Designed miniproteins, single chains, continued (3). Designs and how they scored, part 30

Each design is a single chain, and the fold is of that chain. pLDDT is the mean over its residues in the fold that is shown.

## One batch from the design tools (miniprotein)

Design m9088
Fold by ESMFold2-Fast:
Structure m9088 (fold): chain A 66 residues (1-66)
Amino acid sequence: AAVDEALAQINLDLEWFTGRKLTPEEQAALRAGLEAVRAVSGGPVDERNETALPIVRLVKRALDAG
């Protein structure tokens, strides 16, 4: 599944950069965000950007924590 593959890849990338795994809560939030982005992927740019923002913020927070 595309969301599961994206989540696995992001986990690997964040572990490589930060030296830590995502928590179950972070993984759940990231999965919800990826599903939301997937649902609006064919929509207007503004809608896609607004939907993607929580994922971008989650990734930034994980990087900032390392």
Scores: mean pLDDT 67

Design m9089
Fold by ESMFold2-Fast:
Structure m9089 (fold): chain A 64 residues (1-64)
Amino acid sequence: SEARKREQQAVALEAARDILEVAADIERELLERASPEERPLLEERLRGIERGAELNREKAEELR
């Protein structure tokens, strides 16, 4: 059913958000020891990961 499919999609998006939150923690650890030259790339990657997590959260809420 469509309701079951939406629930499965919501659960998958929530799981993807949790994975992205772990990835964000790893990027923050890398930033703590990063050189000035490395920081812009790592900061951009962190912003991308955080944006992805937020989008997955919003999409999961829309499906409920």
Scores: mean pLDDT 87

Design m9091
Fold by ESMFold2-Fast:
Structure m9091 (fold): chain A 66 residues (1-66)
Amino acid sequence: MSEEQQKEAEEIAEEAERRAAAYAVQGDYLTAARVLEEASKKLEELGDFELAEKLRRAAQQLRQMA
């Protein structure tokens, strides 16, 4: 990946984590998990499979809390 793509991937992950945290605070763990799952798919499209896997694991944890 280029440095620009890596930066974009990190921003996508950070944005998704912030949005997911906002839903989780409201008790909406299923929507929080979905936000991370959608971001994970975008990261896979960018070729950042490692970061995509990290977001998938976080989403799975949120689904277990739901």
Scores: mean pLDDT 83

Design m9092
Fold by ESMFold2-Fast:
Structure m9092 (fold): chain A 60 residues (1-60)
Amino acid sequence: MNELVLKFKSEEEAKKFAAILKKLDPNVSVSVEGTTVNVSSDKNVQQLIGLVLKALGELL
């Protein structure tokens, strides 16, 4: 299992990102603690990074 930790400027951005990520892949594990989002999945590192980048793009 691979894990990625992301920090955002606000709790609102963190929650929006988490919601987008779960919409893109419901099987990914996402937890939000304040401005920090923890993402864990059985995906390989490249697939997980790709998913994260896609979710970040949807915050535009």
Scores: mean pLDDT 79

Design m9093
Fold by ESMFold2-Fast:
Structure m9093 (fold): chain A 70 residues (1-70)
Amino acid sequence: MKEEIKERAEKFVEEAKGAGKEFPSVSKKIVDVAEKYAKKAIENPEKAKEYLHKGAGEVQKLVKEAAAAK
């Protein structure tokens, strides 16, 4: 269970880093948000899905905002 949550959290951060490369202006914010929620998910396995979902939502909001600025 804990290893599975850690793997999912690491994958989420890696995907966020990929999105950050496409949007350099907000890359640090995207990665910071992803790492923050990944850490919360690892520290709180019972709420891991909730934290990863919230993190993904915030990352997607930053990506959409950056894309709209093009």
Scores: mean pLDDT 79

Design m9094
Fold by ESMFold2-Fast:
Structure m9094 (fold): chain A 77 residues (1-77)
Amino acid sequence: MKEEDEKMLERVRELKAKAEEAAAAGDIFEAEIYTSLALMFASIAELMAKRGKMSEEAAEEARRIADEAQAIVEAAE
């Protein structure tokens, strides 16, 4: 479970960083793609946590990171 938590959080953090970079560059379309992927992985993390395959804390953190990415892109639009 710890390895799955770490892999999920790493992936969502990478997607947030890419979304922030794209938004800062004015590439809103690319930023929206990365944000959508981050939100998708956060949803997968929540489903995994509900089934005991991931910690609830990691799923909540993934959702927080994805929501932050969305807020950054919405502010840039």
Scores: mean pLDDT 83

Design m9095
Fold by ESMFold2-Fast:
Structure m9095 (fold): chain A 55 residues (1-55)
Amino acid sequence: SMEELVKKIEELDRKGALAAIEGNWDEVKRYIDEINKLRQELIDKYGEEEAKKAL
């Protein structure tokens, strides 16, 4: 569902922020790549306007 995708993006964003504080840039990059993939899935499934409102 859209809500599940948004929640997963929020969780990855939180983990990425913690990795950045620790200076683990390889982990930050992995989280950013996964977030971008999930954002694209939201757009593909629900449309750009709905994805923008949910994020």
Scores: mean pLDDT 84

Design m9096
Fold by ESMFold2-Fast:
Structure m9096 (fold): chain A 60 residues (1-60)
Amino acid sequence: SERLDRLARLLAERGLGGRSYREIAEESGLSQTTVRKILTGEEPVPQELREAGYRVARES
């Protein structure tokens, strides 16, 4: 997914760094709800994020 690849790249380059879900959503082109679900562990971490070395930041 182009949007998930963009999210993975954003997190790999900059990390969460105190950014809001809204800011991450705007930069990646995903919905704020989708970003929140992925980053809170509510959804499985997409392959693009796992390949970027991302870990769930809020509870497993």
Scores: mean pLDDT 66

Design m9097
Fold by ESMFold2-Fast:
Structure m9097 (fold): chain A 95 residues (1-95)
Amino acid sequence: SELKKKLRELVVLGASTTLLVHAARELLKAGDIEKAKELAERARKLLEEMKKKLKELKEKFPDIPQSIRDMLEAMIRENERLIEEVEKEIEKAEE
C-alpha cells in the first residue's frame, strides 16, 4: 500500500530526527561541539523533510484518520522543540 509506505517513511524520519538530537546532546556533554553541531544540522534537515512529506501525504490522502494526522503533527512539534533546545545548548557551549 502506497499509504503504508509513506506512513512508515514519516515515522522513520521522526525517529531518526529524535535519535540525532539525543546523539548531538551526548556529544555536547563529551565536549565535541563541532560534531554536536553537525548532528543538530542533520536533525533540522530531516525535520524539514518530514514537514514536506506530511504536507504531501495530507494532500494525496485527505481521508487519513485525524488521530494519525494528530500523531504525526505532535511528532513534528516535539522534534522541533528538541532541536531548538539542543541548538541553544550548542550556542551556549560556543560562548
Scores: mean pLDDT 89

Design m9098
Fold by ESMFold2-Fast:
Formats: sequence, C-alpha cells, structure tokens
Structure m9098 (fold): chain A 62 residues (1-62)
Amino acid sequence: IPTQDPELAERLERARELAKEKLKENNGVLTEEDIRRIAEEAGVSEELAATAASFVAAELLE
C-alpha cells in the first residue's frame, strides 16, 4: 500500500496514538472491534489501523 500522501501519514500517526490509548485501557490487548474503531476515528483503512496497532503493541511490550 503506497503511502506518499502527507494527510495519510498524519492519519497513520493518529491511528498509532489511538492504538496506544486503547491498548493501555484494554490491558495490552486490542480486538477486531477496537481496530475498526481506531480506523474510523483516524480515517484510515482497517488494515492500516491493524498494522499501526500491532506496531504500537510491539513497542509497548518490548
């Protein structure tokens, strides 16, 4: 998935921040429903939201 748009990059960063907050609330776990909510709030696809969430979870757990 090509990400060459400045707006898309900003939305991806928002998805990361939302993922961090939800991950902290949910004891380090995110469900498919949480991924959909992050995607909707950040304005990105579910696949991008899932990728951002996984990246954040890996950073927080390590």
Scores: mean pLDDT 74

Design m9099
Fold by ESMFold2-Fast:
Structure m9099 (fold): chain A 78 residues (1-78)
Amino acid sequence: SEIEKDIERLKKTLKNVPKEVQKMFDEIIKDFNKAKQRLAKEAEELGDTVLSEKAKNAKTPPDLLNVFYRIKYKKARK
């Protein structure tokens, strides 16, 4: 019940976020392992080995989405 409400709330929030975030979520849901590999590579290219390891060890879609946001934050600061 609470999980269903959280999912609906998240879907509603995603409709108001940039298409880039929506595409990333779709990518994660369609092929989790491929999304992990891509984000791990992007983190490594930014020189963040710790973030790359977090992507490789991600167990859930929210874990991997957190890595995506951290990558975006680092890119925005440069």
Scores: mean pLDDT 75

Design m9100
Fold by ESMFold2-Fast:
Structure m9100 (fold): chain A 76 residues (1-76)
Amino acid sequence: TANGDGVITEEELFAFYREQFGMGDNYRPLVRALIAEIDRDGDGVITAAELRAYLASRGIDASDAEVARVIAAFDR
């Protein structure tokens, strides 16, 4: 269980996709590629700031509250 520090890890994102979509290990490289696109410093975690920057680059104006809600959804 994550400690609620406001980041999404590769394992948390993979676990979410596994539970929601029944994805197996075959999708781990795709999840890692998505994280690499968002995680510009390569530390293997997605912060609220990185998620906001990614969404803005896609033309999505997400509020800090919406970003925090998304991160919290993965913190289980």
Scores: mean pLDDT 64

Design m9101
Fold by ESMFold2-Fast:
Structure m9101 (fold): chain A 74 residues (1-74)
Amino acid sequence: MREVEYRGEASQSADGSFSVTLTSLEHGHSARATVDANGNASTSTDPVTGLSLEIRLENGQPVFIVTGPPPRRP
């Protein structure tokens, strides 16, 4: 069995925006999410593994939501 491993990097901009990038250590594709100070969020999915990443503001705090890759059965 193989593990799926990602490197996560988070940054905050001066206007209160947050961004997070998860990069696969095996194939180099990334999932990225951004949320601005107004709560406008964007998300992307790694097309190879299906890993999804989202940031949302909850009670003024950034919350990171990661949905794991699908199982390798198919």
Scores: mean pLDDT 70

Design m9102
Fold by ESMFold2-Fast:
Structure m9102 (fold): chain A 118 residues (1-118)
Amino acid sequence: EVKVTQSGGGTVPEGGSLRLTGKVTGPGKVLVFGWDRQPPGGARRGVAIVGGSGEGQILGPHVEGRATASADAEKKTAYLDMRDLRREDTATYYISAVVAVGSKLVGATGEGAEVTVV
């Protein structure tokens, strides 16, 4: 069974930085990691997409220049590093993964990490 565990988050000062981590356990090869966020009372928005080996980073317009998405294929782990945090970055952040298990594609999503910028 493919599972995703998230870590990181918490309360961070405006102008600060943080790292969010997501780890995939179970069988298969991670093809892509996606990061989304949902602010309080707002719509879910894309933050970043990165290949399972760290290739081909694409960032959402609200974080471009302030975020880096990376991945380690052997550890099946992804990182979202954010700097110069703003109050509008306050949200619950979710990681998702698409995993190739034999001839099948399996999707998995983390439980979310709450980030509050003060």
Scores: mean pLDDT 88

Design m9103
Fold by ESMFold2-Fast:
Structure m9103 (fold): chain A 58 residues (1-58)
Amino acid sequence: LRDNPIFQRLLDESVEVIDAAVELVVAKKQGDEEAAEEARKRLDEESRRVDRLDKELA
């Protein structure tokens, strides 16, 4: 599974979801509503990519 390109992409996209979630939390804590809105959009997009890749692995 580690040698599967789709599995590697799933791991990479999962890291992007975590990064986007961290950006959202940081932006909200700083009161930057524009950065929070952008981070929320990125989180949604990356989460959808992870869902699609997970279905490919099933």
Scores: mean pLDDT 77

Design m9105
Fold by ESMFold2-Fast:
Formats: structure tokens, sequence, C-alpha cells
Structure m9105 (fold): chain A 68 residues (1-68)
């Protein structure tokens, strides 16, 4: 059971790190879109970041539940 818990923990950490990386990339694209005056593209990127932030919070809650 400890091995299964460890595997689930590592999977969650991996998913969290991937989403953080995706958010960082999108924030860079957002900055570029805003500087270029591409308002419609900037709005799309903001919505995508919001979705990823929501997923990140869900995964962080799952991680906290395991580590208590």
Amino acid sequence: SAEEARKRLLKLIGEILRIIGDIIELEKKLEKAEKEGKKEEAEKIKKEIEKLEAELERLRAELRAIEI
C-alpha cells in the first residue's frame, strides 16, 4: 500500500508541475499578445490560464489530502 501511495503522490506532483509549466508558457504568450494589441487572442489565453489554475487547485487539494 505504501508503494501505491507513493506512485499516486509522484503522479500528482508530475501533473501539478506540468500544469505550472503550461501556465508559465501561457503567461508569456499573454504578455506578447497584449504588447502586440491582439485583444481577442489575449482574452482566449486568459480563459485558458483560468481553466488551468482551476485544475491546479483541484490537484493541490488532492495532494494535501494525501500528505495529511
Scores: mean pLDDT 84

Design m9106
Fold by ESMFold2-Fast:
Structure m9106 (fold): chain A 62 residues (1-62)
Amino acid sequence: MIDMAEVDQSMHDMLYSVYKTAVDNLLKQGRYDEAKQLLKDAAERFEKLGALELAQEFRELY
């Protein structure tokens, strides 16, 4: 039980950083459509992981 909570925390932190970095790189290159798609994918990923707050955050960015 408690290990699952720790795994969720670590996974969410890792995925958040990965998606944020990737989106930032796309935006720096002027690839706005690709950035929007990545934000959508991130929101869907976090929703499936149960990280609804992070999913909403990414969804609202596009």
Scores: mean pLDDT 74

Design m9107
Fold by ESMFold2-Fast:
Structure m9107 (fold): chain A 61 residues (1-61)
Amino acid sequence: SKAFEEAEKLAEKLWKEGKSIVDISLEVEEFLRKQGVSDQDIQRLTSEISSRLAKERMAKA
């Protein structure tokens, strides 16, 4: 839960810095791996974050 909250904050920070969704996803995946999160949970969490960011991109288009 705490690692997930930190990953969401990292994604928001990178999004505001102008990083692409692909770059954000890669950095979030590496962050979660370093936190000891399982590959299954990493895949789920990064998919949720990427979907949210993609939705925000569509709203700005």
Scores: mean pLDDT 77

Design m9108
Fold by ESMFold2-Fast:
Structure m9108 (fold): chain A 57 residues (1-57)
Amino acid sequence: MSEEEINRAMEAYYMHTVLGASYAAIAKTLGISVGTVRRLIRTAEELIKRGEITIKE
């Protein structure tokens, strides 16, 4: 998985979970579709769950 893909996934995840942004707002901010936002967030959750990436404070 590329660093760019991981960074996008983590940014979408942060915007949704920490900032409380809707999928539509994230899609607009990142210039992608709502479906892509959903996939990015799911990817971030899977990476965190597997311990392959750690969220720093």
Scores: mean pLDDT 75

Design m9109
Fold by ESMFold2-Fast:
Structure m9109 (fold): chain A 95 residues (1-95)
Amino acid sequence: MVTKISKEEYEKLQKEIEEVRKAAMEITGDEDVEAISGKLAGLGDDTIFVASRKPRSELEKYREELEKKTNKKVEIVDLAGGIALRILASLVEVE
């Protein structure tokens, strides 16, 4: 079960992921924050998932600010959820 994606779409998604990650780092002050594309994880959604070492409930208060700043749909996941999504995204095949 591997998600296939074009090289152009992959590069575009990587750029969007990095923009959300930078915004999350700036807002939370957490250098270990991760941003994962739902499309790369095979979810078929344009949602970007954000995870960090902070409790999910603490990060949820920044979700609306992240969506407003990035103009992207953002969901907060716990650290375990972030790791799982990252593993799924690492399995993507670029055509």
Scores: mean pLDDT 77

Design m9110
Fold by ESMFold2-Fast:
Order: structure tokens, then C-alpha cells, then sequence
Structure m9110 (fold): chain A 67 residues (1-67)
């Protein structure tokens, strides 16, 4: 089953936060996102995964800057 864009963003947000908490590099965080999405029946290219993570990190930074 194909994930909606909102569902892909939610998974990317969770993975970006978890990767930062664990001190993972970009390649390790991408591998974690690939695994999480594959478990949900979605397979994306490295470029698509990097784009989702970049957007997730930007959203997280904006939230942290808000208080």
C-alpha cells in the first residue's frame, strides 16, 4: 500500500528526531528512513529520502526556534 505524502512526512519527522538523538550521520539516518518506509510498503530513492529528511530537519528547527 502506498503511503500518503502526510504519512511519509510523519515517518521522516520521527526518523530525523531519532537519528539526531542517537547521533547518527546523514547516511545512517537515510538507512533508518529507508527501513521504516520499506516496512510500510514504500521504497524511495536516496534522493527522495534525503529530500524528506531535509524537510523534516527544517520543520524540527522551526519548531525549536518557536519558544
Amino acid sequence: MELSEAQKRAVADAVAVHGEELGLDDAETRAMLRHALRARGTELSDEELDALLAEARARAAAVRAAW
Scores: mean pLDDT 80

Design m9111
Fold by ESMFold2-Fast:
Structure m9111 (fold): chain A 55 residues (1-55)
Amino acid sequence: SMSETRKKILELIGEILREIGEILDLELNGASKEEIEKKRKRLEELMEKLRSLKP
C-alpha cells in the first residue's frame, strides 16, 4: 500500500515548511549565524529524506 508513504511525504513537507518559517523568523530577529546554519542543515536533511521517498 502507498498510503503510509504518502502520509510520510505529507508529514515531511509540513516539517519542511515549518523549518523554513523558523529560519525566516531567526533571520528577521538577527539570530546568530550558528543558529541559522543549524536550522538550514536540518532543512537540508529533511529535503534529502523527501527526495529518497518513492511512492
Scores: mean pLDDT 82

Design m9112
Fold by ESMFold2-Fast:
Parts: sequence; C-alpha cells; structure tokens
Structure m9112 (fold): chain A 75 residues (1-75)
Amino acid sequence: SDAQKNAINIAKSFVWQKNLDDYITQLRIIGDIEKVINSGITDKDVLRKKLREILGDKVSDEELDQLVDQILKAL
C-alpha cells in the first residue's frame, strides 16, 4: 500500500541519516525493516521489539521510539 511505502521511506531515511556501520549493513537493515512493515504489524510494542532486534544497540531508546512513532503515523 502507499502507507507501507511511506513507512519504508521513513525507515530508509532514518538508516541513511544515522550512518549505521557500512553501506551493505545499512541495506540489510532496511530490507529487514521493510519485511516487518510489509507483514502488517501495526502494534506499537510488537513493532518496537522487532525494530530493536534489527537495529540492536546501534540506536538509543529515544531514537528507536521516534522511528516507531514516525512509521506508525505513516501506516
């Protein structure tokens, strides 16, 4: 859906702006987040948990919460 595409674009922008690790790692992270968004998860707690598993310790809790809120607003 257009909402899922918008949410994926938010995730892409976040990963690129954070400059996490190397470019190949960033592409894998984006792909994993895209799968989560396309799975139809809209529950905040479930989405947050899945994104934490993907991002690991690379982002703070505050940054993770901001990303979750932005994705949910797009969905």
Scores: mean pLDDT 82

Design m9113
Fold by ESMFold2-Fast:
Structure m9113 (fold): chain A 68 residues (1-68)
Amino acid sequence: MKEKLEKLLKKAKELGLPEEIIKEIEKALKENKASEEAIEEAEKSLEELKKRKISKEELEKLIEKEKE
């Protein structure tokens, strides 16, 4: 479990995801609350974002818009 979550964190950093998302993954890793099922769903979501070719800047704007 932890190893899979650590790999997910590495992929998120490599894809240049916003710090907010990276922090959420790190938080899940520290608290060890993420189930294997949740990790798989997160991996699928990350892969879909990659396929859609959403830039880091565009993704950050979407997150910022939700906060506003």
Scores: mean pLDDT 65

Design m9114
Fold by ESMFold2-Fast:
Structure m9114 (fold): chain A 73 residues (1-73)
Amino acid sequence: MREELRKEAVEWAEKMAQRIIEKYGGKILSMEVTDDRVEITVEVNIPGDIKAITLISVIRGDSIVTGPVIETK
């Protein structure tokens, strides 16, 4: 069921966001949940060019596709 996949996508994204915050410091900048997509953007306090990490979960039919997107400076 699509709602079950959405729940799994949200739980994954929230869990990963929390791990990033615990490990690297920073905070959640935004969280967007739609029917087929979950995006959580986390600000990170890492020395260097990395400004934020966006955790994306996309529901495709009966599957979930996940991936981080790294935003620099």
Scores: mean pLDDT 73

Design m9115
Fold by ESMFold2-Fast:
Structure m9115 (fold): chain A 92 residues (1-92)
Amino acid sequence: SSEDEFLERLAETAVANAEAIQRRQLAAKIEKNKNNPELVARYQERLARLPAIMAEVRERLTARLKENPPQSYTELLAMLNEVVAEVLEEFA
């Protein structure tokens, strides 16, 4: 349906924005810690896993949005953050 297409686009946009923020934060941490090779390696590993993590986040967020559409931007962000936390725990 057109509503499903809207929710899919909403999830895709929210997750893409979250991924971009995470990439910038990890890149900044790598630069700040460039003299610590063990820490840099851990951040690089997180960056390498990020696309797979965000693909899973997108799938789960899309399903949740279809079951219970958010009534506000704040509710959307709460759902996104909950899904991100769940997926990160599983990928740890």
Scores: mean pLDDT 86

Design m9116
Fold by ESMFold2-Fast:
Structure m9116 (fold): chain A 104 residues (1-104)
Amino acid sequence: SEVRVFDAEELRKDEEVQKEWQELVDEYGEKGAIVKVFKELEEKHGEILTYLEPIEGDDYELVIESPRPLSRREAGLLLLAIETGAQLQGVKVNIKKVRQVVLD
């Protein structure tokens, strides 16, 4: 399986990722934007699994498992969707890395 690792801060600072996420939030609201990101990526790439793996301290790695490679933009949108979902539930998460695993 192919593994790609992205720095979470670089994904958050990507202006195209920020703009696309904000456009989704403006159209669908925060909860609707989360649903829309997962639905569109699953329709395009097949089943996507996301989970948080604890690393050192209070930090987490976001793991994305998919049948096809995601673009940097798509990984960034999933990061923002997961972080927004955590905030809506009152959960503080510090994601430092995004690890994308392509399933065979």
Scores: mean pLDDT 87

Design m9117
Fold by ESMFold2-Fast:
Structure m9117 (fold): chain A 85 residues (1-85)
Amino acid sequence: AEEKLRELAERFEKENPEKAKEIREELENKSLEELEKEAKELVEEKRKQVDELIAAGKLEEARELMLQFLYDNAVAALLLAERLE
């Protein structure tokens, strides 16, 4: 989990150094357990918004909202994806 988060930070270092810094600061200041808890809470709230858009037939808006969320919360997205594997 932590190793993959470091790889994510290294990937962003080349394309977006500011984002890489944010990811590193989260890893240094927060435990993996804290990051997983925050990820769960963020995903639960965002999932409700996505589900409402899907129910309303707004599939494109749901897709855009999900992609934006995943980008803005890359650490949370990665942690949840790793837990499902």
Scores: mean pLDDT 72

Design m9118
Fold by ESMFold2-Fast:
Structure m9118 (fold): chain A 100 residues (1-100)
Amino acid sequence: MEELEKEALEHAKRLEQSTNGGEAMAHAIRVAHTLAELLQKYGLEEAERVARKIAKESSPETKRLIAAAVDFLATAYELEGNQELAEGLRRVADLIRKEA
């Protein structure tokens, strides 16, 4: 759990500091996958807790990119038939977008 939280926060910070689209996309995808792994292994409450930490330290642009990457990953899991994980990821994406 602590290792995944650290990884998610580090990739979010690198995304915030990114100066090109390819690097930004790579870090956004890494954050999304780490949040999905947190959700799968430790449940929605822990994934939401880490997502809130990320959102509080992120610019509106960074939050938008992370939420989009999480939504994309949710769609991929829906196509695989994993509806519960997809629904959890949609909730995480919504939380990141709405966090003030």
Scores: mean pLDDT 85

Design m9119
Fold by ESMFold2-Fast:
Structure m9119 (fold): chain A 118 residues (1-118)
Amino acid sequence: VKGRADTVEEAVELARKAALESDNGSAQVLVRGVPITASLTEDGKGVVITAAAGDELLRVIENDDGSVILERYRKAADGTWELVERRPITREEAIAELKRMVDAASPEQRAAGAATFA
């Protein structure tokens, strides 16, 4: 499922809802050209929210007990993503981190993200 939203908060909620309602357990929403993806965990009880811009990728893991884990990745020279930070956070802090990434995206990164939907 593909959608569009004006805010990160709206995109996260739309992507989460669409992932829960989809047959493949995944959905993607664009926020100003930056794609936000929600995917169900392997057990179907949690949600992973992913966003990437340039050489940075954030994974927000929402567990069934309400705990939230942030994973931050950097793109390595070989094109793989290297985990550089993993920490427990609040859902509110996770939204703030996603918003920071979306707000910092370059025009070129936004164009590349938007092209994924075209």
Scores: mean pLDDT 79

Design m9120
Fold by ESMFold2-Fast:
Structure m9120 (fold): chain A 72 residues (1-72)
Amino acid sequence: KIEEYVRKAEQSLKEGNYKEAADYYELAGIEALRRGDKETAVRYFEMAAEAYEKSGDKERAEHYRKLAERVR
């Protein structure tokens, strides 16, 4: 499931769909967190934040940066 979300995020990035890529990285991070893999969750939340920032969604980018900091 995580691999599927990451694959879709990477495809969206190649197509210039930053918002869609960010949404998929967000889902990957949430799934990692549900499995107790905090390190992987932090990585994907940081990727989601970067993609949201590139899409112009600064509010959501800031949200996921803060979430990554809290998870560690």
Scores: mean pLDDT 85

Design m9121
Fold by ESMFold2-Fast:
Structure m9121 (fold): chain A 76 residues (1-76)
Amino acid sequence: DAKEKAEKIKELGKEEAKELEEKGLKEAAKLVLEAGEKLAEAALALAAGDEEKAKELVEEAKELGEKAEEIIKKAE
């Protein structure tokens, strides 16, 4: 079930974002949350047969995740 898979992806993103926010990394938390949302949308797009949209959403999520990693690395 693509909807259940998307829901799990969103929940994982929320958990990671919450941990980052508790550490005071609010901007990184927002980026991680947005990346999780885009990955969930990609899973739904793929299930609907929209492979091009799914690929675009995955790439957007990757860019957001990389920006979050840069913030986390600088805060260490």
Scores: mean pLDDT 83

Design m9122
Fold by ESMFold2-Fast:
Structure m9122 (fold): chain A 82 residues (1-82)
Amino acid sequence: ATPASPEEIAEVLRRADELYKKLKEISKKLPDTQENAVKTVASMLLVVAAREAAYFGDLETAREALSIVEEDIKKFEEEAKK
């Protein structure tokens, strides 16, 4: 069994915080639709799930969740351009 090191956990938590901040900023630039609200809330919940996984030392799950959030942010950035 491999509980993650405190440094690895701290790094993932910092990444989660930065992505959550980006989600809050990007959500303000999206059209104010129910669909966009649902999508942004879902991505924010994935960040919460990633933090929980990191606190329990499951860095694989945490990193996968944050990667999904990063892809979501790219899609939101494209929507904000239109």
Scores: mean pLDDT 82

Design m9123
Fold by ESMFold2-Fast:
Parts: C-alpha cells; structure tokens; sequence
Structure m9123 (fold): chain A 91 residues (1-91)
C-alpha cells in the first residue's frame, strides 16, 4: 500500500525532526505529515498542534544546550529526518 508507506515515512520524518529540535526540519516534516495524513487529523487541528510545537522547540533546545545534552543523538535524529525528507521530496 503506497499511501500507507508514505504516511509511515512522513510520520517518522516528523518524529525525528522533533527530536532534532530543528525548526526548519520540523516545518518541512509537518508539511509532509499533513500531505500524507500521518496525524490522521484535520489540517486545521494539525496546524494548531504544529504551531504549539514550533513555539516550544527553541526553549527546549536552549535548555538542553545549557545542560550539555545537545549531542550525537540530536545530530543523528537530524540526519535521519533529512534522509526521510529527501526520499519524500524525490517522489
């Protein structure tokens, strides 16, 4: 099921983008998640949740940086999100 595969891939990209704490990656991943219905919610509900998460990412990143916890796991999540998004863009 092509639609199911795309939805799973978009959902994974969204999750990795959240872990990466990168606003640009998260925004791109959220667009694909909406496109393929990964959240299985209305566009309005998805946009409301997305806005809340985007507002939360910078404070979380700042706190983790102060704690010295922004490291390889965040960079690995960034690379995985970029890989999944590139695959979605090339379809």
Amino acid sequence: DEEKELRIKAGRAYQYALISLDEELFRKAAEYAKKYGAGNVSDEQFEEAEEGLLRSLPPIREQLEKEGRVGPSVEEARREAERLLEELENL
Scores: mean pLDDT 71

Design m9124
Fold by ESMFold2-Fast:
Structure m9124 (fold): chain A 74 residues (1-74)
Amino acid sequence: VEEKVAELRERLEKAESAEEVIEVIRELGQLADPRAEDALLEAYVRGLARFPEAAEEIRKAAQEAGRRIREAAE
């Protein structure tokens, strides 16, 4: 999980589009692991800053990913 989270953080840093950020957010949610929470928050904050035109889509992806991670923690 940690190795996959690190890979997704690298993809986030190299992301050239909102779609790539959304993909990273969705993959973090698919991990359904509490260790991905910090990476998800980082992706959400940085995604909104870099691609404000896609704020609604980024928010929806982050809400779904966060829900999956929280359910895994319970």
Scores: mean pLDDT 78

